Designed miniproteins, single chains, continued (2). Designs and how they scored, part 16

Each design is a single chain, and the fold is of that chain. pLDDT is the mean over its residues in the fold that is shown.

## One batch from the design tools (miniprotein)

Design m4523
Fold by ESMFold2-Fast:
Structure m4523 (fold): chain A 67 residues (1-67)
Amino acid sequence: MPLTMQLARKAYEAYSELGDDVPTREKLEKAAERVGISVGEAASGVGLMAVVRSDYKKASEISVAMR
């Protein structure tokens, strides 16, 4: 199923609610579980919303985690 802007926003919100003490990959797994999407879709959604919001710290975290 294509990733919608609504799902991307939910993934970004779920990721942002997790503490800074949680590793990026684990945050993505938990955000994906909460939204009901794949980890790859959660990474794409969080990355997209981070760029849209000029949250370069989160955008960088997602870029590194997907390599």
Scores: mean pLDDT 77

Design m4524
Fold by ESMFold2-Fast:
Structure m4524 (fold): chain A 70 residues (1-70)
Amino acid sequence: SDADIQAQLDAIRKQAATATLEQLEKMRNQLRSLRASATNPKIKLELGIEEGVVAIKIAVLRLVERREAS
């Protein structure tokens, strides 16, 4: 149900703050799957926003990792 999707979104939001790069990549894939399954337009929008936030975090962490590898 959309309520179950909302609960999973809320759990991902809480975990994303301390997640590793690998965990964030898994979360991004999970968010994409949840968005495809959601029927409520508000929940779909919130899933899309969180997917974008996770994508930015992944990009930032990859830049930091590349800098440290130099």
Scores: mean pLDDT 84

Design m4525
Fold by ESMFold2-Fast:
Structure m4525 (fold): chain A 73 residues (1-73)
Amino acid sequence: SEAVELAKQAVRYAEKAVEAKKAGNLEEAEKHHRLAGEKMRKVEELLKKDPSLIEEVEAAIREEAERVQKAAE
């Protein structure tokens, strides 16, 4: 679904923000963090219109977050 795709994009942008911050590139980190927030706001709007997507979106976020966590170790 669109909500799942946007949620995965949000997690990926958040990952890029963390990596940019670790590299000392604060401007790039802020840009990626802003993009992650924008995608997540769209997800929230879609979930308010169709709550049946909540479980699927939460699962997708969890899976992408686990990937990011393992990469950061």
Scores: mean pLDDT 82

Design m4526
Fold by ESMFold2-Fast:
Structure m4526 (fold): chain A 80 residues (1-80)
Amino acid sequence: AAEIRAARDELGRKSGELLKKAREAYNQDPEKGDELIEKGLEEVRKWAEDTVKRLGPAAKPAADQVVGGFEAGAERIRAL
């Protein structure tokens, strides 16, 4: 419980930081922004997989939520 909550909060924070950087870059240079989105998505997916491996299947819904949040954020940036 506490470990999954802490991991979700940390992954969400890190994901949000990556999205903020991607948005800033995308507003100046869409190609550079898209590179940061792609790299960030790969990184967030890896963090999610590592979290599920470490904490077990009970962490999967939280990990999936963080990945989905990044994907939704990236889609919003690309719609700019």
Scores: mean pLDDT 83

Design m4527
Fold by ESMFold2-Fast:
Structure m4527 (fold): chain A 90 residues (1-90)
Amino acid sequence: SATLQLYTEPKKFIEEVIKFLEEALKKTKNPSKELKELLEKAKEAKRTYEEAVRKIGLGIGDGAELKKKFNEAVKTAEEAKKKAEEILKK
């Protein structure tokens, strides 16, 4: 299904952002509080994404609200990756 592919790719992206942040923290001797908080935000985005997809799959909840939460989760992961890349350049 094209719909399932659409939801699978954003999940993979969020998971790749989490992995990137975990590896960055592991390779940094004294990781900043900001970098640690970005990992927590990315993990929260994954939880929000999975809950929205679960509700869509069950046909429960407001479709417009669920799409908004889905889009906000992806955006949160994108912003976390961008900020982490800026921190790691310093």
Scores: mean pLDDT 79

Design m4528
Fold by ESMFold2-Fast:
Structure m4528 (fold): chain A 77 residues (1-77)
Amino acid sequence: MLSPEQQALKKEIQAILAEMRDLAARDGVAALPRVQELAQRLMELMRQFAAMASDDEVRELMGEVEEAAREVAALLA
């Protein structure tokens, strides 16, 4: 079970992933600077989550991040 702090971080990470997908889908390559800024924030939050969460929880969330990254990369192509 995730703590309230871990749940808040996970939700923030998921919100960033959704925003990255939305920007890439709407604006294509023009979204790249904004997507890069969001990716930097995402990496910071992932480090915080990894410090607090179990290996299984980190692995599951990393799977979501990898899927989002593939989708965003495809949309930016």
Scores: mean pLDDT 83

Design m4529
Fold by ESMFold2-Fast:
Structure m4529 (fold): chain A 80 residues (1-80)
Amino acid sequence: SPEEVVKRVRFTIWNLLVKGASEEEIIEAVEKVARDMGLTDEQIEEIRKVLKEEFEKARETNDLQKAVDDFIKKVREIVS
């Protein structure tokens, strides 16, 4: 379900951020989760693009929490 995708993606991001994973490692892990959950190549590419954009914003604003929250909102829209 879309709710399960959003929940698993959110968990994956925060789990890796707490462990000090790189942005690239987080992007790769989110792509793998989306693929494992049966999302289309088009949905996976959009998710990858949005995650990169939100990480760029986080570096500019120094607000990682907001960037992750905005990303999760966009993931929900992509998978709904």
Scores: mean pLDDT 87

Design m4530
Fold by ESMFold2-Fast:
Structure m4530 (fold): chain A 99 residues (1-99)
Amino acid sequence: SLEELRKALEERRKQALEDFLTVSALMILDAENENERKLLLDYFSRLLAAHFGIPEEEMRKRIEETIEKLKKEGVTLADLTPQQQLDYKSMKYIFDQLL
């Protein structure tokens, strides 16, 4: 049904946002210096805001809250799902080529 399809798409979008928040937050937390951390926070806030249709300021706040949560819980790359680990490594490779 259209209602079942709508619910499935909403759950997929929610999971995608949570996955991208986790990967982005961990990349920011793992940044080598404060300047790189600020650059990544600015980049991901803008990119994810555009992708998910959320205001940039709201997305920045969500990323910052996720960083604090991961820091408190001691989350590392090894604690992520295989897909999140792949996304992290792929993004890290791209940024290492640009920075």
Scores: mean pLDDT 86

Design m4531
Fold by ESMFold2-Fast:
Structure m4531 (fold): chain A 104 residues (1-104)
Amino acid sequence: VPVTTFSPTQQAQLEAALTPSTVLLVDARGSEPLSLSSVRRYLNYLLKTHPLLGAAILDSNNTLYYKAAGEADVHSVKVSSEEEALATLVQVFKPEKILVVPSK
């Protein structure tokens, strides 16, 4: 599965790559710890505003949160690396592509 990482300056390129067969991973490891309620609200926002297969956040504690389009539940799993987070998203969603973007 192809993985593409976008910088904050590549907004137009990121927007063009968002499709119903794509998963978006937000890299929040450089951010303050997130509450589950904030994670749920943000994942719901991403899935409502963009035609995505699923959305995920990797936080500063190496917890991967993910949600599928059309599903109510947010799932969480502890990972040891970004590579493990990406492998988890491939296994769960079987996406055509994963996009990675920083949270800020």
Scores: mean pLDDT 77

Design m4532
Fold by ESMFold2-Fast:
Structure m4532 (fold): chain A 81 residues (1-81)
Amino acid sequence: MVEEPVKLERVAIHARADTLELQKQAAIEIESLTGKNNVITRPDGHVSAVFDNVKREVVEELKRSLAALGVDVTVEELPEP
């Protein structure tokens, strides 16, 4: 069977939490769904992570999970090197 090739994306995920508790929950969610420990948290409530090879499905699931927590999230597609 000819399956459409799964496109792996390089993305930067940026989230902003209004509270320290939400920031911690967002970081845990990112690590839980992606298996990546490269999450960066900042004192101003920002949470960011960069993924070099991630399935779009995982990115969409992460966006939905973070939105369910009440965290504003943006995903930036990075150019392939």
Scores: mean pLDDT 72

Design m4533
Fold by ESMFold2-Fast:
Structure m4533 (fold): chain A 82 residues (1-82)
Amino acid sequence: SSLSSLLQALQQQVQEQGEQVRQNMKEAFDLASETVKKSSEEAIKAAKQGGVKGSVEGMRLLSEGVGKAFDLYLEEKKKKEE
């Protein structure tokens, strides 16, 4: 029946959209995780070498890394809306 075909098409479209969203979330998470890990290592190194001043610089580097990860995620979402 036409109704059954329409329902099946809608279910498939929802599954495909769900899979794309899942892939985007995984990519964003992996990118954020890698960026945060590298920034964290740099922050620890700066703190060890510069004491209090190095710790402040380390916190700034970590914040920049996290910010870059969010910017990349937002850029991907913006491209899909265009």
Scores: mean pLDDT 67

Design m4534
Fold by ESMFold2-Fast:
Structure m4534 (fold): chain A 94 residues (1-94)
Amino acid sequence: SAEELEEVLQRLAELSREAAEAIEAGDIKTALEILDEMRELVERHLPEMVPEVEELIAKVADPSTSPEEKLRALDALGARIAHRLLERIAALRA
């Protein structure tokens, strides 16, 4: 339903914020745990985007990737996921 997707959008925004905070703090273990939760939600509602989430997880886990690059990748993926969910919500409300 549109209401369920709105709740998913809100939860993904919360998880993205928490992941960004963990990355900024250098707590990569916590960031990866949060991203795994994001992966589970994405798999349930936007399964086509799971490969992009897995790419983000690999990038965040890579010690050679800078915190700035990790945050940029997270922000970019978050925007794409939000766009897809908003399109589906709009279609369901039309």
Scores: mean pLDDT 88

Design m4535
Fold by ESMFold2-Fast:
Structure m4535 (fold): chain A 102 residues (1-102)
Amino acid sequence: DSVKQQKLKLAQKILDIVDDAAANGDFEGGREELEKILKELKKLGVPEELLEELKKAAERVLQASKDRRPESAPAFLQARRDLLDQLLKISGVSADTVPLPV
């Protein structure tokens, strides 16, 4: 399904944007690009509630990346893992997909 493939590509793009923003320190630029991708996901039928969870998860990763101390690495890794979990929900679950269709 082309829609499913588009959602997967956009999910990967979100991860790339967040990783780049964390590495470069350009959090504002990363947020602007993230908003564009979230808008595209909404056009593909992703519910607003899931998009809001994605946005919050991405923001947590960006905030955790500001604290570059070694003791903050677990918080950063946990935030990034939470983002990955949200991206899997977006790519694997669709509002148009119902289990056990006839």
Scores: mean pLDDT 74

Design m4536
Fold by ESMFold2-Fast:
Structure m4536 (fold): chain A 83 residues (1-83)
Amino acid sequence: SKEEIIEGVVKDMEEALKDKDSVTREEFIEIFRKAAEKYLSPEGAEVAVKYLEERIKDKETLSRKEAIFLGRIAVRKALEEVG
């Protein structure tokens, strides 16, 4: 289901960020891309990553909570756009 895909990406991100209070934009995009590529189609992963990059373009760092929240939104957006 779409919710199982979203939760899979989120859990992988939570594991990658578990020992960090914050992450740089570049580190976050790499962590997110890896998780997205595991659970989404190649097209879906690219849509999710591009959506995320645009949303955080003016940010140097993100908190763990913000990163996980934005990752969840990006995956949901990609699933609505491409399935």
Scores: mean pLDDT 86

Design m4537
Fold by ESMFold2-Fast:
Order: C-alpha cells, then structure tokens, then sequence
Structure m4537 (fold): chain A 97 residues (1-97)
C-alpha cells in the first residue's frame, strides 16, 4: 500500500541521515514525490472544493522547489550530522529561491 511505502521511505530516510549518507536526499526526494502523488489522489477522490484544490496546487509548487534543492544537495554530496542541520539548510535554500 502507499501508506506502507511512505512509512518505509520515511524510516529509510531517517536511518540514512543518522548514517551521514548522501543517499538520504534521494530517499527524501522519493518520499516527497510519493506523498504529493497520494495526497493529490485523495483530494480528487474526496471531491475537494476549488479553493482546496488551489491551495494544493500552491503546495505542489513549493514541493517542486524543495525537490530542486534536494537535487542540488545530491550533486554537492552534502551530508548533515543532525536533523536540525538538515532543517536549517533546507529552510535557508528555500528562502534563497
């Protein structure tokens, strides 16, 4: 199931972060892509309002920017020793876009 895949990807990403692995970014990218795809399917199945669909489209654009930042981190081979360092770097790069 998609829920089981999301939980597995989240756990694998966390483990790779703890191991200071550059592969953490690739797994986080997979997680975000799957999360957005499944969220969109649920939104469409629920018959969401036009306003909610518009807000979700804004979230999709934000997710695209985050994925671009992750691609840059992969190319640079950057690793982080903590979730706090990861969060701070992602927020910094997001603000620079």
Amino acid sequence: SASAKLKALAAETEKLIEENSVKAWEKLKEYIKLLMEESKKKLEAAGASPELKKKFAELEELAKKILEILDELIKEGKTFSSNEELENELLKKLKEL
Scores: mean pLDDT 76

Design m4538
Fold by ESMFold2-Fast:
Structure m4538 (fold): chain A 101 residues (1-101)
Amino acid sequence: KEALLEAARRILDELGLSEKQKEIILKHLENILNKKPMSEEEKKEYEEVIKSLSPEKRRRLTLALDGAWAEYIGAPAEWRELLLSRSEEARRGAELMREAL
């Protein structure tokens, strides 16, 4: 869990998000990983951060997190290879995940 959160933090750093945006996104991811319920206010705060990102930054963030997650869960090699062959962001996410291990 800590390695995945560290990889996510580095992804957010590379995308140039503000410290507040990084904190909110990392808290949301940690809550998901710990299966911890979030308040409606916390959900709204996360949604507002995501909406504040440009469409291109949202796309890059999603792909990079998908790459990191696929590496973290040990997704089938064929599926990982297909994902990584199609997205530079997914490859970077997987790389950061491997570095955090």
Scores: mean pLDDT 77

Design m4539
Fold by ESMFold2-Fast:
Structure m4539 (fold): chain A 87 residues (1-87)
Amino acid sequence: SGVDLTAQDENGETPLHIASRRGDLEKVKEILEEAKKDEEVLKKLLTAKDVYGLTPYDLALINGHEEIAKLLEEEAKKLGIDLTVQP
């Protein structure tokens, strides 16, 4: 506790970007459970782009973390967001 989930580092990465890039499925689940307490936080985390314009979903796909990518896509669909298309 005490991590600002929406804070971006020098690369524009949130904690969700970092966990998705690393393939840390348990950390992704922990971040999502905390973010689900506030729909605006969850939406921001799922749609936030790093300095290269990549979402956590994009980073999961690029790094071959298919289970994480699917989990993020399913959570976004519950909010009416399609992560598979550019906004």
Scores: mean pLDDT 82

Design m4540
Fold by ESMFold2-Fast:
Structure m4540 (fold): chain A 62 residues (1-62)
Amino acid sequence: MSDEERLGKAYKILSKEHPEPADAPQLYPLEYFLRSVRETGAVPVTAKHIGGARKDLEAAFS
């Protein structure tokens, strides 16, 4: 399976497993994760890697 297909499947799985909460959206680290993976071609699909992407997201925007 190509990296693009893995990325798409990872997004669908993560979105279904971790839907947007009623109080606030949890899309930021997922969207950053997906964008970063699209650019690098690698697909880390664990929660640990999503956590790492959130730190990078903070650095990118703040």
Scores: mean pLDDT 47

Design m4541
Fold by ESMFold2-Fast:
Structure m4541 (fold): chain A 74 residues (1-74)
Amino acid sequence: DKNTIIEILVKFGVDVQTANELVENALKTGTLVIPQNLVPQDKRAELALELSKLDSVSSVSVDADGNIIVELKQ
């Protein structure tokens, strides 16, 4: 759910307000985009893996700019 995704983002270094804004937008669009500068480089693979375990997530990928792209099941 929304709170679970926010908690994961905060655990990986995203501030609560930014995490809330990203997740609110993702619920409207079906896609969560996590800019590469919001999460330390050494934690990005672990974040992507943790998000991929959520039942509400259909896929996780990384774009050419290093942003993490999460597609929600809808």
Scores: mean pLDDT 82

Design m4542
Fold by ESMFold2-Fast:
Structure m4542 (fold): chain A 84 residues (1-84)
Amino acid sequence: SAAFEARLAAVRARMAAAAREGLSEEELAELVAEHTELAYELVKENPEEVKPEEFRAFLEEQAAELEARGDLLLAAAVREALAK
Protein backbone atom coordinates (compact mmCIF):
# COMPACT_ATOMS: atom_id res chain seq x y z
CA SER A 1 0.00 0.00 0.00
CA ALA A 2 0.97 3.65 -0.31
CA ALA A 3 1.05 3.90 3.49
CA PHE A 4 3.52 1.00 3.78
CA GLU A 5 5.71 2.46 1.01
CA ALA A 6 5.67 5.84 2.79
CA ARG A 7 6.76 4.20 6.08
CA LEU A 8 9.63 2.35 4.36
CA ALA A 9 10.64 5.59 2.60
CA ALA A 10 10.67 7.36 5.99
CA VAL A 11 13.12 4.76 7.38
CA ARG A 12 15.39 5.34 4.35
CA ALA A 13 15.11 9.13 4.77
CA ARG A 14 16.11 8.87 8.45
CA MET A 15 19.13 6.78 7.47
CA ALA A 16 20.15 9.34 4.81
CA ALA A 17 19.66 12.24 7.27
CA ALA A 18 21.85 10.52 9.90
CA ALA A 19 24.55 9.91 7.27
CA ARG A 20 24.62 13.67 6.54
CA GLU A 21 25.38 14.47 10.23
CA GLY A 22 29.11 13.95 9.57
CA LEU A 23 29.47 10.45 10.94
CA SER A 24 32.66 8.51 10.18
CA GLU A 25 32.53 5.91 7.39
CA GLU A 26 32.58 3.12 10.00
CA GLU A 27 29.71 4.72 11.98
CA LEU A 28 27.77 5.14 8.71
CA ALA A 29 28.32 1.46 7.85
CA GLU A 30 26.94 0.36 11.25
CA LEU A 31 23.92 2.66 10.84
CA VAL A 32 23.29 1.32 7.31
CA ALA A 33 23.40 -2.27 8.61
CA GLU A 34 20.99 -1.45 11.46
CA HIS A 35 18.48 0.34 9.21
CA THR A 36 18.75 -2.36 6.52
CA GLU A 37 17.83 -4.97 9.16
CA LEU A 38 14.89 -2.82 10.31
CA ALA A 39 13.61 -2.29 6.74
CA TYR A 40 13.90 -6.02 5.97
CA GLU A 41 11.96 -6.92 9.16
CA LEU A 42 9.24 -4.40 8.21
CA VAL A 43 8.96 -6.08 4.78
CA LYS A 44 8.77 -9.57 6.36
CA GLU A 45 5.92 -8.34 8.58
CA ASN A 46 4.04 -7.01 5.50
CA PRO A 47 4.63 -9.66 2.77
CA GLU A 48 1.31 -8.81 1.06
CA GLU A 49 2.72 -5.36 0.17
CA VAL A 50 6.28 -6.37 -0.81
CA LYS A 51 7.62 -9.92 -1.11
CA PRO A 52 10.61 -10.38 1.24
CA GLU A 53 12.60 -12.23 -1.46
CA GLU A 54 12.06 -9.35 -3.93
CA PHE A 55 13.18 -6.79 -1.34
CA ARG A 56 16.23 -8.94 -0.52
CA ALA A 57 17.10 -9.09 -4.24
CA PHE A 58 16.72 -5.29 -4.45
CA LEU A 59 19.10 -4.79 -1.49
CA GLU A 60 21.62 -7.22 -3.03
CA GLU A 61 21.51 -5.12 -6.24
CA GLN A 62 22.05 -1.96 -4.15
CA ALA A 63 25.08 -3.59 -2.48
CA ALA A 64 26.50 -4.51 -5.91
CA GLU A 65 26.02 -0.89 -7.08
CA LEU A 66 27.82 0.38 -3.95
CA GLU A 67 30.70 -2.04 -4.67
CA ALA A 68 30.83 -0.87 -8.31
CA ARG A 69 31.27 2.75 -7.21
CA GLY A 70 33.88 1.87 -4.54
CA ASP A 71 31.73 2.16 -1.38
CA LEU A 72 33.01 -1.19 -0.07
CA LEU A 73 32.24 -0.58 3.64
CA LEU A 74 28.61 0.38 2.93
CA ALA A 75 28.21 -2.58 0.55
CA ALA A 76 29.60 -4.95 3.21
CA ALA A 77 27.18 -3.50 5.80
CA VAL A 78 24.17 -4.22 3.54
CA ARG A 79 25.36 -7.77 2.77
CA GLU A 80 26.07 -8.49 6.47
CA ALA A 81 22.55 -7.35 7.43
CA LEU A 82 21.05 -9.66 4.77
CA ALA A 83 23.18 -12.64 5.95
CA LYS A 84 21.38 -12.64 9.33
Scores: mean pLDDT 75

Design m4543
Fold by ESMFold2-Fast:
Structure m4543 (fold): chain A 55 residues (1-55)
Amino acid sequence: SADERALQAAFEAFDKAAQQALSDGLSNQQALQIGAQAGLKAYEQTMAEAAKAAA
């Protein structure tokens, strides 16, 4: 489903952004926040693309 794809994209975006933040020397808390923001953005974008494709 579109929701399953969006969740997968969100997880991958979270991991990538969080790992980058940690590599840049940011704290675990900052990495979690940055990852969460990236994940939410990826989720919303994937859902919007799915809605557009269904229209």
Scores: mean pLDDT 85

Design m4544
Fold by ESMFold2-Fast:
Structure m4544 (fold): chain A 65 residues (1-65)
Amino acid sequence: MKLVAAAIAGIGIALDLGDYSISVHIKDDKLVVEAEEDTELTRETVKKIEEYGKEMGIETEVIWK
């Protein structure tokens, strides 16, 4: 349940910042964040999602394309 809540929150963070280049998924009890671009906006979005995951005690993996 915490993983699903974190994924929803991560999607919400990306939408709030207007960053549609970020996808958030759940895999093997881990939060996976995929970024299609390497911009200041995407880096900020990724950091916010990672910080949220850390506070929730959830492992987060970031994939840059």
Scores: mean pLDDT 75

Design m4545
Fold by ESMFold2-Fast:
Structure m4545 (fold): chain A 86 residues (1-86)
Amino acid sequence: MIDELKKLIEEEKAELEKVEKQYAAETDPAKRYQLKQRAADLKETIEKLEKIIDDYKNLDKLSDDQIKQNELVVKGIKKQQEARKA
């Protein structure tokens, strides 16, 4: 589980690096705004995954609802990564 989450973080970090490079080269204000929002979303996703790893280190202290919420977040991120490959 934790190794799988680390892999998801690595894929999000790679996408973030790509987006930040595109932002640095972009001169269109509308496209720069979109890239800035995309970078913010990727950073938020990385922070959520890191929090889930910390939660799993203390799994016995988590409620069933918290575990279920974490599983939904991970499932959503996996679907977004697969959609990028299509």
Scores: mean pLDDT 81

Design m4546
Fold by ESMFold2-Fast:
Structure m4546 (fold): chain A 84 residues (1-84)
Amino acid sequence: GYADEMIRSGNVGSMTAAIHLARQRDERLAEEVREAGRYSLEVGEKVGSGEASDYVARVVDAVRAGDLERVREVKREAKRLAES
């Protein structure tokens, strides 16, 4: 519905911002954030927009903290859920 499309658009915007922030810090971090974001958005298509928003928020927080291992953890969880 319209609300789900707006949530999806917001998630895409948040991920784009997170990738730009990560790239300013470290190219490796930016690559991991791109992958974590891709799987997080796939969770939105397969599970729900709310679950995708939770993963996207976790990626954004990890990027703000500069925590590469936390980004990798979110990527693994989102990928597992998206591929189930």
Scores: mean pLDDT 83

Design m4547
Fold by ESMFold2-Fast:
Structure m4547 (fold): chain A 84 residues (1-84)
Amino acid sequence: EIRELLLELSELARKEGLDEAAEYFRKAAEEAKSYEEMLEYLLEGMRAIQAAGKPVSPEIQELVNKIIELAYEKDPEAVEKLGK
């Protein structure tokens, strides 16, 4: 389930010292009311990792890719809106 993967992603980010990204991923899992809002939080988390100047770990990238894939299966329009 997407929510479980987002919580796993949040825990992984926290273990890597990416506290800001971890909080965005937690919000995507627990506070998002739509797939569009969930994906917006996911994107903000990824931006926080980039702003920290650290490379994204393969483990984080794999979870992000899996979450986006599952979100596309559930609501492809929400995923497409992120490309605007």
Scores: mean pLDDT 80

Design m4548
Fold by ESMFold2-Fast:
Structure m4548 (fold): chain A 87 residues (1-87)
Amino acid sequence: SSEEERLIEIAKETFEEGVKNNLTATEVGRKFEERVREEFPDLPEEYRKTLGLAVAILYQEYKKGEISEEEAYEAIRKVIRDVLERA
């Protein structure tokens, strides 16, 4: 869906900003959640927080070298899809 693609774009942009500026996982998750709140104000808060937490965790795993950037994005896309199916 267009919502799924836009949410993954926001995640990628926030992730890239985090890598470039050496941000913490918490900062990346919060920046993602703030952007989603602005662009998707009708998305329930609990779903927005779930997505922010998922982005933070996957960013941290990437920073630890446990997963690749591509694997992180694929995992984020899956969480976005699962959340949107429930919304």
Scores: mean pLDDT 87

Design m4549
Fold by ESMFold2-Fast:
Structure m4549 (fold): chain A 99 residues (1-99)
Amino acid sequence: MEEEIKKQYEELKKRYEELSEEEKEELAEKAEKIWEELKELLGEEVVEKIKELAKNKDIEALKEFYKELAKKLGVEVSDELILQAAYVTILTVEIIEEK
């Protein structure tokens, strides 16, 4: 299962790299808006911590952070969803930094 999620991340990353510069900029703008909305919902400190872990590509720390966040919010999330969220977070942060 983890290998399958990682392959999905690699596939998405490859598709992103094949996009035009204009399409990449549009995706970066959409990703930035999502992060702005997330900041309003979770607070700046939480969002900055998530971005820091994503920039470091620390999958394990991101997974642990999301598990603790879900627990604090009273939400039950599967390990597969946590792992997918971690990889998507890394990809969206990479998209913003490549802009």
Scores: mean pLDDT 76

Design m4550
Fold by ESMFold2-Fast:
Structure m4550 (fold): chain A 98 residues (1-98)
Amino acid sequence: VRLYAAPPLSPEQQELFEQIRKMENEKRYPSPHATQFSVYYTTALLYLDVLGDVETARRFLALAEEYGAKTKEIDPEAYKLNQLALEYVRLRIEARET
């Protein structure tokens, strides 16, 4: 058994990690609900790509799907983009299962 040695975080991955840290602070204080999809989607990617934890990534993907569905009534164009983002995470999870 060896620990998964992920490559160093790219600038984009580091930026996402900083955003997650800010969102974690929002859990302790009231925050605008507009970011739920982004929080859950970004958290799923963190667990999948950085931490290698597929089961936790699936949990956050399910939450992102729930909040993503709610955007269909509010912003149909954002909904389309969110569905593509969710499909990307699903394909990455499937690749790790096979």
Scores: mean pLDDT 65

Design m4551
Fold by ESMFold2-Fast:
Structure m4551 (fold): chain A 61 residues (1-61)
Amino acid sequence: MKELSKEELEEIVKKLLDYFKSDRLSTLLAMSKRSQSEIAKELGISVDELTAAINYMALQL
């Protein structure tokens, strides 16, 4: 599995926070109730990159 850098993960996190207009915890909760593939498509990233960013956000709580 190809690892994303911390900088790349923070860029994806910033896009997620802007997409949901919310904080990290609320964004994680919202994502658990929605299709990850649709969110990844709207952000222009892969599902694998989205999953890595979600795990990174959870670790940083």
Scores: mean pLDDT 76

Design m4552
Fold by ESMFold2-Fast:
Structure m4552 (fold): chain A 94 residues (1-94)
Amino acid sequence: LLPGENPEREEARRVVIGAAFLYVLGHPAVTEEIKKKLEEATGVKLEPFNFDILPAVSVAIDRLPDEKLIELKKWLEEQGVAEEVYRLFPEPYR
């Protein structure tokens, strides 16, 4: 078994989990519209400061088809949320 053969999916997974984490953290960049979109896509209810939901979000993302996950990531980029995720969680390689 080879690890992670789809870099677009892996990047999209990080952005979507990061957006959910920003909402839980109370970050203002994650609006009610973004929250609802994440809840609809994952089926997981997002609650402020409830970090216990993040594993459930991760599992839900793993059930999404590549196309839907990548589409969600692109929509989050259009909302400016992906930029806040990258700022808070920079790539380990510079």
Scores: mean pLDDT 77

Design m4553
Fold by ESMFold2-Fast:
Structure m4553 (fold): chain A 84 residues (1-84)
Amino acid sequence: KMTLTDLFKTIHTILTEEGGVSDGKAAMVSMSIVGGLSSVDSITEEEAEFIAKDALKVAEVPKDKIPTLTEKIANAILNYFKEG
């Protein structure tokens, strides 16, 4: 149901609208996540949270927003694998 393109759009939207990340930087980070996940069959909640948190740090999201946005991005990643 959820495609890699849908996952890209979801992560990009979270980064730009809630993270305050520039469009270009959000696209780069979202592409990196989606590209890394394209060869993966499944992941754990802990792995999804790690990927999300690392991506938010790379995107230079403010520290106070990291916990909430980690949860949102991790849930998007998990939903992609759950509906795959």
Scores: mean pLDDT 84

Design m4554
Fold by ESMFold2-Fast:
Structure m4554 (fold): chain A 64 residues (1-64)
Amino acid sequence: SETEKLAELLGVSVQKAQVILDGLRSGKPLKDIAEEVGVSVGKISDALDQLGVEDLVAAVEKVT
């Protein structure tokens, strides 16, 4: 799943990856999500780009 792939790319739990995906889809600022999960904004952005999830990439652009 996208959540599992994101967790592997970032080296975080599936639960933390789900927090990232839910936060982005709800319009939460990426910097706030990054702080909550303990991963840099750049790493999250790169991982989402690698996944090719268009909706999430658009969400990152809106909140970054």
Scores: mean pLDDT 75

Design m4555
Fold by ESMFold2-Fast:
Structure m4555 (fold): chain A 100 residues (1-100)
Amino acid sequence: SDDDLHRRLSDLVGWVSDRLKRMIEDAKKKLDSSNFSDEQKQQLINFLSQLLQEVRDRTGRVVGEVLETRASDAEIEARRRELERLLAEAEKRLQDKLNS
């Protein structure tokens, strides 16, 4: 049903949003505890902003395609696994940057 589809999409978007919030929290923690210069802090903020935008753009595309095609539960789950790989890669890139 349309209500079931909207609920599944809300759950998906919420799950992505929660993971992006954790990435922001990790970066803030590093900024607060580091002896970084203002330039280094701005570089980290710019890097984080780019990663967040890449994930948001992909998530928006997935949501749009799911709505346009009225995707099945199995198709939504496949798109969730795609987003899981993207999020895991983004989280790894952030941690590598925080540890550099």
Scores: mean pLDDT 88

Design m4556
Fold by ESMFold2-Fast:
Structure m4556 (fold): chain A 76 residues (1-76)
Amino acid sequence: MAEERELAEKNGREELEQILARTLEKLRNSSEEERRKMMEVIDKMLAELAKQDPSDPTVQLLREMLLRLREELEKL
C-alpha cells in the first residue's frame, strides 16, 4: 500500500513535469493574451489548492508544479 502510493506519487510527478514542459512550449509560441489567461488560471488553481489539506502529498505536488509553471511564465 505505502509502496504503491510512492510509485503513484513518482509517476504523477513525471506526468506533471511532462505536462509542464508541453504547456511551456505551447505558451512560448502563444500570444500575450493567452499567457495572461494561463496565469489567471494558475492563480485560481493555487487558491483552490490552498483550501485543501496541506499535508496531502498530491496537493503539495500540484502546488509546487503550478508555482513552477507560474515562475517560468513570468520569465517569458
Scores: mean pLDDT 74

Design m4557
Fold by ESMFold2-Fast:
Structure m4557 (fold): chain A 64 residues (1-64)
Amino acid sequence: MVRVSMARKAVEYARRSTDLEETRRAVELALGLADSAILDGFTETGRYLREEAEEVLRRAEERA
């Protein structure tokens, strides 16, 4: 599914970013794509990606 793949890419981008604002934008994109995947029936995968995106943001804010 394209949205799941895109959400994974957004999470990976957020993890690699050194700028907090870039990380926030990538996390917002990942959360939206994960929510769309959940609505499409990919509930477990979408929830996992959502949790990963939130964790990436939390860690980035701790480093800021």
Scores: mean pLDDT 80

